# Ledger of designs, part 88: designed miniproteins, single chains, continued (5)

Each design is a single chain, and the fold is of that chain. pLDDT is the mean over its residues in the fold that is shown.

## One batch from the design tools (miniprotein)

Design m19063
Fold by ESMFold2-Fast:
Structure m19063 (fold): chain A 69 residues (1-69)
Amino acid sequence: TAAELAARLRQAAASTDRRVTADELAEGMAYISGITSEEDLQYVRDKALAESLERVQTAAQHAAESLER
């Protein structure tokens, strides 16, 4: 559910593991944007991994807030 995904994204936003944060952000963005292709999901993950940890954590927090509203 959206609430479960939001909770996972909030945990990911607090994580210092860049891969965990990027993976959860990609799933959150896929749900919000209706992304169903693995290619588009991989693109989001790659973009997240290229960003600083702080930016990925911030993006995960914003995605969680979007799913909660």
Scores: mean pLDDT 74

Design m19064
Fold by ESMFold2-Fast:
Structure m19064 (fold): chain A 69 residues (1-69)
Amino acid sequence: LQELAEQAVKALKAVEAGDYETAAAYSKPLLELIAEAARLVEAGHPEAEAAVERLRRISELAQAMLEAE
């Protein structure tokens, strides 16, 4: 989770710097995780709630990292 949050922060900073190619590269693992969570939700899978919660934690951790700077 921490590694994905760090990549999300790097992606956001790349966007702020106008480096959209680097932002896309760092966003890829997170986008794949979002796609998997969406797939589980669409299928009504029992693990859907856990997948969404994992994304929420990554978002909160990334925000905390940005605030700490």
Scores: mean pLDDT 76

Design m19065
Fold by ESMFold2-Fast:
Structure m19065 (fold): chain A 100 residues (1-100)
Amino acid sequence: MEEEFRKKAEEEIKELEKKIEELRKKAEEYERKAEEYVERAKKVLEEAKKNSEEPASVQAGRVLREVGKSAEALVKKRKAEREAKKAEEEKEKIKKEKEK
């Protein structure tokens, strides 16, 4: 009987499921951070509208900085989602190899 092989496959599946869950949580966290940076950019824009004494180039720089941080967070989210998809594909492959 292939009990050793079956146990090892089940352990690998559990590890992949845990990895997928962790990566999905990271993706959700990065999405939340991206939204926070967008809200910060909006606040900077509102402050810029109230302060006509500050050069427009400086105001634009502040907004672009927060937008840049949001974009970076979205890149990290997409990386985590890609890694989760690869782990799901590997899990599916192991499940198929477990069947005769």
Scores: mean pLDDT 80

Design m19066
Fold by ESMFold2-Fast:
Structure m19066 (fold): chain A 76 residues (1-76)
Amino acid sequence: SLPTPPAEYLREQARAFLASLDPVQRKALELIREGKVDEARELLRAHYEAQGLPKDEADAVADSAVEILRRIVEAL
């Protein structure tokens, strides 16, 4: 069946996100598939801090990235 508008939006976001993923973000996706959500969050937080984000912003971005990756895993 064709996806609803929310599912189409999620697929487009997933495609854009996947195209922008580096090896660290791909490892986070694998951790989420394994149910290791807290490890994925910490990995992404450290990754974004290494890219120059302040700790508070890196934490917020990591939380958002984990939620997006969880939705991608659920959609696959």
Scores: mean pLDDT 76

Design m19067
Fold by ESMFold2-Fast:
Structure m19067 (fold): chain A 58 residues (1-58)
Amino acid sequence: SAMAEAGDRAAARGYVEAATAHPGDAERVAQASRDGGLAAGDEETARRAERGSLKSYP
C-alpha cells in the first residue's frame, strides 16, 4: 500500500541518517546505506547506495 511504502522509505532514510551521524566506522556507514536502500524496496536506491559506498570507501 502507498502508506506502508512511504513509511518504509521514511524509516529506511531515518536509519541511514542515524548511522551517518556516528562518524567512526566507514564500513558501518556503507552497510547502513545498502540496508537502507534495500529496506526501501527500491532497486535504484539500493544501486545508488552501493555505488556511493564504493566511491566513499575505495
Scores: mean pLDDT 54

Design m19068
Fold by ESMFold2-Fast:
Structure m19068 (fold): chain A 69 residues (1-69)
Amino acid sequence: HHMEELEKKKRDEARSLAEQIAGAFKKLGIEVDVEELEKRILENPDAAGTLIDELRKKYKELEQKKKEE
């Protein structure tokens, strides 16, 4: 079942990436579902770049809000 082994590696890599992204969000005070992130990465690998861009946008929004407080 060589295909199943490759799929498992993809899932493990997607899970690891999702956990890293969720961890970064949690440091910013944003709670994110790791399983949802993993799904997005598995369904569209190009979405990983989009998720990182969304992270950067959220970080800027949080910094702006802190300055306004």
Scores: mean pLDDT 72

Design m19069
Fold by ESMFold2-Fast:
Structure m19069 (fold): chain A 64 residues (1-64)
Amino acid sequence: EELERALERVKKVIDSLEEAKQKADAMPDPERRERAVQLADTFIEAAKKAYEAVKKSLEEKRKS
């Protein structure tokens, strides 16, 4: 179903963002590194919240 595919995609996005954060932490420019890590953290938190919201929506849809 559509929501189940969304969960799988969000999980892959979270994994990719965590990998991107590790690469950002290796940047030689400290100002650029700090900004990139901060953005990655923001997206990771948002993606985790989206994952939980999609899970809840799936359960609600099945009850309807």
Scores: mean pLDDT 78

Design m19070
Fold by ESMFold2-Fast:
Structure m19070 (fold): chain A 93 residues (1-93)
Amino acid sequence: SKEQQAQQLEQQISELTQQILDLHRQAQAARDDPARTRALLEQEVALLDQLIAKADQLIELYKDDEIKESMYRIQRSVARLARERARKEIAAL
């Protein structure tokens, strides 16, 4: 069902969010090692890409529900901003 698909996607986003936060912490700890920081930030970008793709699926799933679609679009926007921040940090290394 639509509800079950949404719950699975939301659970996957929650798991990705925890992994992203863990990678961000590791990148901060590795700040004096540019090669390690780059590798960790590249992994963070890859997980953010996966999160954005799952948010896109939720937006499509709820395209006829204005409130839920808007909430998932906000969540996607936050993930896109985090991705651009990580990309800028990689470029600055």
Scores: mean pLDDT 90

Design m19071
Fold by ESMFold2-Fast:
Structure m19071 (fold): chain A 100 residues (1-100)
Amino acid sequence: MSPRQKSQKLFSQAVGLAIRGIGNALDGDFDKAKEDAERSAKLFVEGASLLPADEQRKLAQQLASVSPNTSQALLLVADGKYDDAYKLLKDSLLKSVKAA
């Protein structure tokens, strides 16, 4: 499996966990929603880290208007700021969960 294919698989898993987290929040299961959000953010950062930094920055540019937080997280990963990227994504997902 190429690094790009592995990254795509991790991104797909991260999206699936984010959707499941929203579902758990709608059901009132905030503990599971938090676990899903944390795991989603972690898998996204891992997937992004498998891409060359220039590809991460190109994806960030493409996503800037559609998903500003995802774009910013990609830039943080490209700069090696994995903990900052994880926190940004996790906090964004938890905010969406609380708004639902």
Scores: mean pLDDT 82

Design m19072
Fold by ESMFold2-Fast:
Structure m19072 (fold): chain A 89 residues (1-89)
Amino acid sequence: NPLLDQLPPEVQKLVAQTRQEIVDILLSDDDVDAAVARSRALLEETREKALELVKDDKEKQEIVDKIVEELEAFIDELAAQRRAALANA
């Protein structure tokens, strides 16, 4: 991701870790609504940590917000796929 590559390595690692944890949460056998809520809570924690790491750089803060928006869309897409799979079970 060219935008992610512009962020500090600590933020890049944090985003990669968060993406993997979201996948693990949403592919569990738990209630999908609860999994979405946990994934969004994790993403908000990640956003706060990332913004603190780039607090003095408005342009990098805008990049963090774009990456968070992409991860929110990713959560919604995985949740939709999971709901469809469970409805056909």
Scores: mean pLDDT 85

Design m19073
Fold by ESMFold2-Fast:
Structure m19073 (fold): chain A 120 residues (1-120)
Amino acid sequence: SMKEEAIKKAKEIALDFLNAVKTAYQKLLEVSKDPEFKEIAQKILDLVDEAIKRINSAKTIEEILNIFRELQKKIDELMDEALKAVKDPELQERVKTIYENVKKLGDKAFEEIEKILKEA
């Protein structure tokens, strides 16, 4: 059905984005030696893993969009903590760059999913 196809496409976009976020933060976690940043990065990865599970179980596009909004809010809060905890300017700059790139990808994914919802 058109509804099932729309939900499937929305899930694919959402999961592609979340896997990209997971890869970016896993790489940052591997190269960082800052224990406080590692703890925050792990919390972000745990939130992303939970979001992936929730998206796989979602029955509507509205549920997917709500999961995205909740995840964005929690990541924003954890990133504020990370930027206060990290003292190394080079690591601060890398964290900011990854976060800005993740935000841009997230905005695009959200816009594409919202368009699918409006056209469904």
Scores: mean pLDDT 84

Design m19074
Fold by ESMFold2-Fast:
Structure m19074 (fold): chain A 108 residues (1-108)
Amino acid sequence: SNLKKFEELMEEYLKEMKKNIKEGKSDVEKGKKLTEELEKIAEELEEDDILLIVGKAFVEVLDEYPEKVELEEVEEMIERLEELYKKKPTKEIQEIIEKLKEFKKKLE
């Protein structure tokens, strides 16, 4: 499944990002390759399915490295997920929105 491959590549991207932050490295080569692979697969996927995976990844980054995320990016992700929730009201989407709103309160 292209969706599962996108999820696996996103997890790999997050691992590489966290490694670079933790080690104080600016090794962008692997991150760039993973981003290019993610973008290619994304062209064959529904935007709504991608948005849920990206939202989960965004929560993971905020949980460990809130200083690497700007308030505006959090607000934009909340708005996009709230629009998705209107189309597909699932507990999983609601939980991600609630977590992002809690992070927004901490960044304000």
Scores: mean pLDDT 81

Design m19075
Fold by ESMFold2-Fast:
Structure m19075 (fold): chain A 85 residues (1-85)
Amino acid sequence: SKSEIGELLKEIVLLLGEDLSPEDLINESIKLLEKMLELTEDEKLKKVINETIEELKKNKNEKDKEEVKRIIKKGLEKISDILTS
């Protein structure tokens, strides 16, 4: 449901404020995004979630935490826009 996806989105936002390594931030964000993917039948939402997961996987060796946060925030903004449309 949209409410369950919204709660997972909030969990990822909280991860952005935690003292996690870039690797842990990527891995934990992917897990939550994969849970969102299981909860939706919306093809537009599935596409944006999958694109965000793929972008994070491409950047799995990124050591700059601010760059990782930028990628995650961009994905979450796109997901939020679809949820509120």
Scores: mean pLDDT 86

Design m19076
Fold by ESMFold2-Fast:
Structure m19076 (fold): chain A 61 residues (1-61)
Amino acid sequence: MSDLTADQEALAQQTLDLWNTDRAGAVAAFSQLTGVPAATVEKLLASVTNEDGKPVFRFKP
């Protein structure tokens, strides 16, 4: 769980949904919207699992 605003949570959820379908598109979209480097976005999204359309934080190997 994160201390994000409602708008940031909605954006994160949309990005994670896209991440499970098109990872490159999700990284590009989030990076462009936030100005965060793509490599950092990939690491953040890789540590989060979309569980039944809901973002959930899980540690991945």
Scores: mean pLDDT 63

Design m19077
Fold by ESMFold2-Fast:
Structure m19077 (fold): chain A 74 residues (1-74)
Amino acid sequence: DAVRRALEDARALQGLSAEEVEAIREALAAETNENTRLAGEIALEAIEDGEGAVRRLAERIAEISGKPAPPWPE
């Protein structure tokens, strides 16, 4: 389940320290690879708004796979 995996990843990211979050932001600002930058932006969103980031990640997975996004779990 892609949504479940995304939720687990978002919860793991929420355990990061402020210094680790800042390091990710700095690395993301210097990143020129669009795929890596997009992944980093989703990771930062997961730290700031885990639910919204997971929803966005599920939508992006649906776009890449060509299948409809799974229904959002409450």
Scores: mean pLDDT 60

Design m19078
Fold by ESMFold2-Fast:
Structure m19078 (fold): chain A 90 residues (1-90)
Amino acid sequence: MTQEFIDLVVEAAKKAGLTPEEAARLVAAYLRWQGASPLVARMTAAYVGIKLGGSVKEALKAAEEGVNMSPDEAKAAYERLKKLIEEVKK
């Protein structure tokens, strides 16, 4: 995962007014939908939550929730985060 992606996601979450927990759940689901392993998705998502001011415990719990979303929930989360990232891109 690139630092550029993490920075874009953090900016997108701030602009959208997402909580650290909401951002972590969306990032985990987004990465899982794109084929990332559960470990990579969880760790990256937790890191985003922490960068947004969330606690380690809360960010990790939210990331686990995102990893464990149903396919329909994961697809919806993927589409939502994709749109938020596109709004930040120049």
Scores: mean pLDDT 84

Design m19079
Fold by ESMFold2-Fast:
Structure m19079 (fold): chain A 68 residues (1-68)
Amino acid sequence: MSDEEIYEYFRKYDKNRDGRISYEEFRKILKEKLGIVPSKEEIKKYDRDGDGYLSFEEFVEMVKEYEK
């Protein structure tokens, strides 16, 4: 995925418009684009704030890790 595509998906699922997405929303994106369904525990490793949501920066890091 390009950085543009990552940003478009993030915005589509950021329904709260708080600059964060839930683990469930992130799992849906990865399933649709990469065919991967990570566990909540795997996603939690990238959640530096531990708040149950991913910031855009954390989201980009995780997508690039799975895109390898």
Scores: mean pLDDT 72

Design m19080
Fold by ESMFold2-Fast:
Structure m19080 (fold): chain A 61 residues (1-61)
Amino acid sequence: MTITQASLKASEIVKEISEKEKVTRPEASYRAADILKNDPEFKDFEISVDPVTGTLIIRKK
């Protein structure tokens, strides 16, 4: 999976969590990060959340 594909999938998951759970974007980003850290497809990526903006950050290892 490319970094672009990973970022797009992660953004969609954050959006789905925010809309379904009715939580803030930062809260959705933290929930998404916990889910994705346990996803085998994301094993080659570092997943974190920017504490200032609450944005999910994905980078290649």
Scores: mean pLDDT 78

Design m19081
Fold by ESMFold2-Fast:
Structure m19081 (fold): chain A 97 residues (1-97)
Amino acid sequence: KKREEKRKAGLELIAAILRVVASTLPSVSDEQAIQAVKDLLEAAERYAKATDNPEEAKRDLEFAINTLKKVAPHLSPDVAKVAEEAIKRLEELREQL
C-alpha cells in the first residue's frame, strides 16, 4: 500500500514539475500556468505525506523548488506571484520533513 502510494505520488510530482516548465511556452495561458503551479504544490504535499524516507523527499522537493525558481523569471507577473508563494509553501513542507 505505502510503496504503491509513494510511487504514484512521485510520478504525479514529476508530471506536475514538467507541466510547470511547459508553462513558459507562449501558447500556455496565465490561467493554465497558475493551475500548473497549484497542481505542483498539491502533488508535492501528497508526495511528502506518502514518503517513508524524509531525506529522499527533501531532495525531491529541493528539485521542485529549484525548478520553480528557474522558471519564475520567465512567467508573467501574475503567474510569478503564485510561483513565489508556492516556493515558500514548498520550503515549509521540506522543513516539516
Scores: mean pLDDT 83

Design m19082
Fold by ESMFold2-Fast:
Structure m19082 (fold): chain A 63 residues (1-63)
Amino acid sequence: LTPEQQEKIAQFLKSKKDYYQQELQNITDGFVNLGWPKDLAHKFATIIVEETKKGEISLIITS
């Protein structure tokens, strides 16, 4: 990654930290409402949020 891409990613993640925290909680709560154990729901929600971050970062890098 170029220094410019790294800085762009850092700024993006900083601006979106609260959004990703809220998404993690929303997805975790969704799985818990479906009857999932809270620990498993949180683990799965974490995977979903991290994959979403990777996809968004990839779009930043390729633009």
Scores: mean pLDDT 80

Design m19083
Fold by ESMFold2-Fast:
Structure m19083 (fold): chain A 105 residues (1-105)
Amino acid sequence: LIKEAQELLDKLEEKIEEAVERYPDNKIYQSLLEAVKEAKELLKKFEETKDKKDASRVLMLEGGLVLAFVGLERYGSPEEQEIARELKEIEVRLSELIEKLLQEL
């Protein structure tokens, strides 16, 4: 479960890094990249601490990502809308894994 969540965060990071490179003036992608990196650090801390507070922080960051994806899907170019849909698909899978991790504690 933790390894699968880490792999999904890596996929999110890769896709967002591609978007940052393609749209360097759009600060929303830079903010998304920072949030994904923070989520990766919090998930690593959760693996060590088993503290529900660290896992809850990951869920809060995921909520922020979803809001940003909705914004991109409503106001972005057609290409940015496609990126937002791909990111949302990965995020849904990540959220399901984090919820399962919380249930196993």
Scores: mean pLDDT 77

Design m19084
Fold by ESMFold2-Fast:
Structure m19084 (fold): chain A 82 residues (1-82)
Amino acid sequence: DKLVEQIEKLVEEMKRLLEELKRVAPEDEELIAEAEERVEEGEELLEEAKKEKDILKKIGYVLRLIGMKLDMELALERKKAE
C-alpha cells in the first residue's frame, strides 16, 4: 500500500525532527512536548491507515502528517536562527 508507505516515511521523518529539536533546543520543554504530541498523533494515524480501506481517508492522513511535519520543520528553523 503506497499511501501507508508514505505515512510510515512521514512519521519517521517527524521522529528525526523531534530528535533534532531535542538537540538544538533541549531547554524548550514546551516545544519538545508539542513535537512529541505530533509524533504520537502521527503514529496513531499510521496504525489507522494500516486498517483503512478508504483511499480518500488515507489521503487525508497524508495531508495531516505533511502539515504536522511542516510545523515541526518551521519550529526547528526558528530555533536554529536563535
Scores: mean pLDDT 86

Design m19085
Fold by ESMFold2-Fast:
Order: sequence, then C-alpha cells, then structure tokens
Structure m19085 (fold): chain A 109 residues (1-109)
Amino acid sequence: EKEKAEKAIKLAEEAIKLAEKDPEKALELITEAAKLLGLDIDREKVKEAVEILKSRGLKEAEAIKALALSIKGEALRKLARSKEEIEKAKEEIRRLAEELGVKVVLETL
C-alpha cells in the first residue's frame, strides 16, 4: 500500500514535468498512478478529465498538471497516518498548485 502510493507520487511528479513537452506520456503516467491508488480510471476517463478542466479555462498543459497534482494529493492522503500529516499534504499541494498556476485544483480537492 505505502509502496504503491509512493510510486504514484513519483509518476504524478514526472507527469507534471512532461505536461508541456510530452502530453501523451504525461497522460499515460497519470493513468498508471491512478491505477496504483485503486482508482477506476482508464485513459479515456483521464482524457475526459483534461477536457473538463480545459472547459474551465485551463490550457491543455495546465489541465494535465492540475490532474497530476490531484493524483499526487490522493497519494499523499493515503500515506498520511495523522491529522498533522494530512495538513502537511494539503499545504504541499496548495503551494505546488500556486507555483504551477493551477489554483482550480484547490477547488476540486
């Protein structure tokens, strides 16, 4: 369980880095991370999520980064063992969302 969540975080972080350079690879990594977290999300659902975020005013790369950050947030919550660890995870995701320009992630988490 812990190992799957840690791997999902690494995949989500890699997807954020690849969102502008290789969006198709970024979507593949997001799909793999979601499966590791036990989310019933296939590549079609991931593409639908990107289109929904684009309809909310995000560019494709921003939508991919927002989705990857959301997956990272889910993994951090699964790793949290206390209320304090959950608060630290929320603060990390908030800071990253601000740095990446994808504040919409904070509204959906």
Scores: mean pLDDT 76

Design m19086
Fold by ESMFold2-Fast:
Structure m19086 (fold): chain A 59 residues (1-59)
Amino acid sequence: GEMARRAAEAAAEGDAEAAARYLQLAGKTPPSVARRGAEVMATMDARGARAAAGQADLS
């Protein structure tokens, strides 16, 4: 949904903290897992970050 999309955008901008908050708001992951996911997304290219957010939105 919308929050997963915003998480991908934040990760692409290099803002892992904002990305973690959006993943939490998506309601799919606990805060600790969302934070770890955001850190991983921030270290990937923009394509990788978008793919991860898309999978989170669908699952």
Scores: mean pLDDT 64

Design m19087
Fold by ESMFold2-Fast:
Structure m19087 (fold): chain A 72 residues (1-72)
Amino acid sequence: GSFRFNSSVLSNTIAVARDAGLPLADEIAEKLRQARELWSDPSKSKQAQDTIFEGLKLGAEAYYQVKKLKEE
């Protein structure tokens, strides 16, 4: 179809995750949105890559916190 993902859908999804108590949900979503936007511009590819790495770091931290809460 012609429909595509947009930042509003991502923001709404993260708002729900935040209300559910997921740590770093807003920060992760914002990093993913920024990375996608930066990646569309070749002159900003380095910034896009750095933003992706920051997002991965936040994702790993959130995963660790959720795992700790579930297992401890």
Scores: mean pLDDT 66

Design m19088
Fold by ESMFold2-Fast:
Structure m19088 (fold): chain A 66 residues (1-66)
Amino acid sequence: MTPLEHLERSLQFYLETMREILLNEAKEEAKKKGSDPTELERQVEAMIKELEDENRRILEEARALG
């Protein structure tokens, strides 16, 4: 596995893990308050998209350097 492939896999793994953690926390918070988790889930998805965009940029820069 190349260093770039290893970085890509690591970033993807962390992105997926963060998404699961944040969505679970949003659902638990909504359950405790008896509220609709939709707004919190929307915010989580927006944050994950931003992280995904940043990860893609990092990988593009790494590829350009190699």
Scores: mean pLDDT 80

Design m19089
Fold by ESMFold2-Fast:
Structure m19089 (fold): chain A 88 residues (1-88)
Amino acid sequence: DLPPLSPEEREEAAERLVRETGLTREEAEEILRLAPSAEVETIVLLVDELKAGRISVEELAEALSRAYGLSPETARRIAEILARAAAR
């Protein structure tokens, strides 16, 4: 359980997500704001799992809710953002 990122660390994490996943800067910032304990490496892996068809958007939302204690609405929002990136 990593502590929430500082604003500077969040900027760097957002830049890495854009580079590694095809998320836009705005999408990366939203994910990090909604799930402040989520690691860049974990988000990259989840995008790869979606691209490979190994996980559905619904399964991803459930997993995020359990792993990070996110509300179902927040987890679903993140899952939909990641699915859009995976479809690019």
Scores: mean pLDDT 77

Design m19090
Fold by ESMFold2-Fast:
Structure m19090 (fold): chain A 90 residues (1-90)
Amino acid sequence: SATLELVTVPRKKLEEAKEYLKKTVAETKNPSEKLKELLKQVEEALRTFEEAVERLGLGEGDGAELRAQFEEAVATAEKAKEEADKIVAE
């Protein structure tokens, strides 16, 4: 249960942020460079997260370090979503 939440909750947040930003870019006429960069940041955060999940599954790496990487990826995605919300607001 705790192990499932460690991976499932951040994965969902990262996927939701990616979907939101992808939709925002697609629906925006002439999306700004900043908005496109935010999408790229979330895509990179999700990729880094999945690599860390793979290492965890293989029993490789420091568990505390991997948890920190999960938290950093989620923070990056949440910040990107907040910035995109500000851009979309006007």
Scores: mean pLDDT 80

Design m19091
Fold by ESMFold2-Fast:
Structure m19091 (fold): chain A 55 residues (1-55)
Amino acid sequence: DPATEARIAALEKRIEELDREGVRLYLVDGDWQKVAEIREEIAKLEAELARLRAS
């Protein structure tokens, strides 16, 4: 399904962007609370990815 493939690609890109931002926040700002929030968001997106791949 092209729509599912597009959604998977979008989720993978978003996860990559968030992971990069989390690394930046950790190394530059030391803002562990924002890093934790980003990790929680990534976990939610990874769960959505797993659901779509299981369809």
Scores: mean pLDDT 82

Design m19092
Fold by ESMFold2-Fast:
Structure m19092 (fold): chain A 62 residues (1-62)
Amino acid sequence: SMEEKELSRQFMSESLRSAGEVVDLQLQGKLSPEEAQELAKQKSNEIKERYNKKLEELLKKK
């Protein structure tokens, strides 16, 4: 559906933005490579969980 396509687009956009933030912190020397990897995993999981819940709600209405 169009709603699923929009949700997918928003997910990709937010995921790319989040990844860029982690890279910036690592380049600034604020995070070690290990800390950057852990933060990236945490943010990725949070985004996935939020979008999975939105998808479930969308599918539940059908």
Scores: mean pLDDT 82

Design m19093
Fold by ESMFold2-Fast:
Structure m19093 (fold): chain A 74 residues (1-74)
Amino acid sequence: MEEIEKLKEEAEKLEKEAQTNRVLRDGYDALIKNADELPPELVEKYREMAETASKRVEENEKKIQELKDKIEKL
């Protein structure tokens, strides 16, 4: 059914976005851990970006769960 496939497609898109944000978060965390050569201003920016990415992962995970629940009901 097109409806189920559309919901799966949306969930897959959100999963890819969440995965991208997890990679970004982990990447920024790794950069901060190796911050011996980084300017303090860049370290601050990377922390902010890591926090933003983490929040986006949370929101996407919630939306993915909602879509999965809809798929199960169909």
Scores: mean pLDDT 81

Design m19094
Fold by ESMFold2-Fast:
Structure m19094 (fold): chain A 86 residues (1-86)
Amino acid sequence: SELEKEAEKLLEEFEKKFSSEILKKLADKIVQLASSPKLEDKEKALEFAKKLLKILKEKGADQSLIDSVEEGIKKIEEAIAEEKKK
């Protein structure tokens, strides 16, 4: 998926630069993947969100931002669980 490739590139750029503009673009791509009706896209959103959380923790990001990403991960996990019940 092009969206998946774009998210991966933004994640690599964010790890190197730690830019709020890159973070916003990355978050938008993760939300788009999480909102996909495809289970595989939701699972990729979860993978990228967890990688983002790791980068934020390693670079000492603000706790409010870490909490926001952790809440997002929880919502994606719940959406995946609901799809697996179908």
Scores: mean pLDDT 84

Design m19095
Fold by ESMFold2-Fast:
Structure m19095 (fold): chain A 64 residues (1-64)
Amino acid sequence: MSLVERLLARVRERAPSGVVTREELLALAEEEEDPVASGLLFQIADMAKSGRLTLAEIEELLNL
């Protein structure tokens, strides 16, 4: 499984509603032992200016 697929799976597990809060993304980033994956989650959390992102938005950001 790719890094993107692994991160999306973790996000789906944490937020089965399909909407993730910035705080949930920050918690996932701090739990992540892979520094690359952790850095990506922190970057996505920083881009959540409204405080929330959908899974589709996160997938798009991870594939940029």
Scores: mean pLDDT 77

Design m19096
Fold by ESMFold2-Fast:
Formats: structure tokens, sequence, C-alpha cells
Structure m19096 (fold): chain A 82 residues (1-82)
């Protein structure tokens, strides 16, 4: 399991890239999956997140974010970048 500090770091990096490259919400989630793989997230879990983003399956995205403990890190990253 990726620790909370690493999840926050991945969220910040993905959000900074999304802002710099003007990425859509779904492109952001694909970028987040790539950053999480670098931190040791299982490739199959990252693949599920990318597929949910490709199909715009917001229910599956929200489920994966909750299961990975990313909801609070994402909110904290958004606040820190404001």
Amino acid sequence: MIDREKLLEAAKKALEKAKKENLSTFEFYKTLADELIKLGLDEEVAKKLREAADTKDIVEINKLLLELGLVEPLLEALRSLS
C-alpha cells in the first residue's frame, strides 16, 4: 500500500502537470495513474483507473479513489496549489 505522504505527492505532481498542459479531468486521472505506478501502485489497479478515465466512468473513478485513499490527498493537494 502506498503511504499517505506519497499519495499526496503523486496528487500534487498530477495536478501541476494538468495545470501546465491544460489537461481535461479524465486526462488528469490518467496522469495520476502514471504517477502512482512510479510509487509502487499495482499495474492492474492503475490500468483500471486509466480505463475508467477513457470510458468517463465517474462511478468507477470515485470507487477507485476511495479504495486507494486518494480523496483526502487530492483535496489537500488542491488546497495547497491555491
Scores: mean pLDDT 78

Design m19097
Fold by ESMFold2-Fast:
Structure m19097 (fold): chain A 61 residues (1-61)
Amino acid sequence: SMEELIEEVVEEALKLSEVLSEDEVFRRMANRIYLRGVEMGLSSEEIVEMLKRAYERIKEL
């Protein structure tokens, strides 16, 4: 589901933040959402919405 993908990406981003810069973490997060979204057969609009949700979720942490 979209929520499951968002949580997976957020968890990965938090782990990466231990060794990578914020810019690199966000780049990898965006790439992960894009690749997973395409694999799941999501539309470009759904992928963009996921990216927005994951980005805001990370910023709140």
Scores: mean pLDDT 79

Design m19098
Fold by ESMFold2-Fast:
Structure m19098 (fold): chain A 65 residues (1-65)
Amino acid sequence: SPLEEARQRAIEILKEGGASETEAQAAVDGLLKGDDRPLVRLLLEGKITPEQANEVARLLKEAGV
């Protein structure tokens, strides 16, 4: 499904940025539930860039979140 494809891509973007598997999964699951706090934490900790955070949020929003 488009949502599952977006989810998988979002996890990979966060992992490429520097997030662990667990952190990337938590951030994506959070966004799917309307909670951006795990994603914002990764950004504030410098584990991802603002561009990566925006791309992930955009992908999930376009997929129906």
Scores: mean pLDDT 84

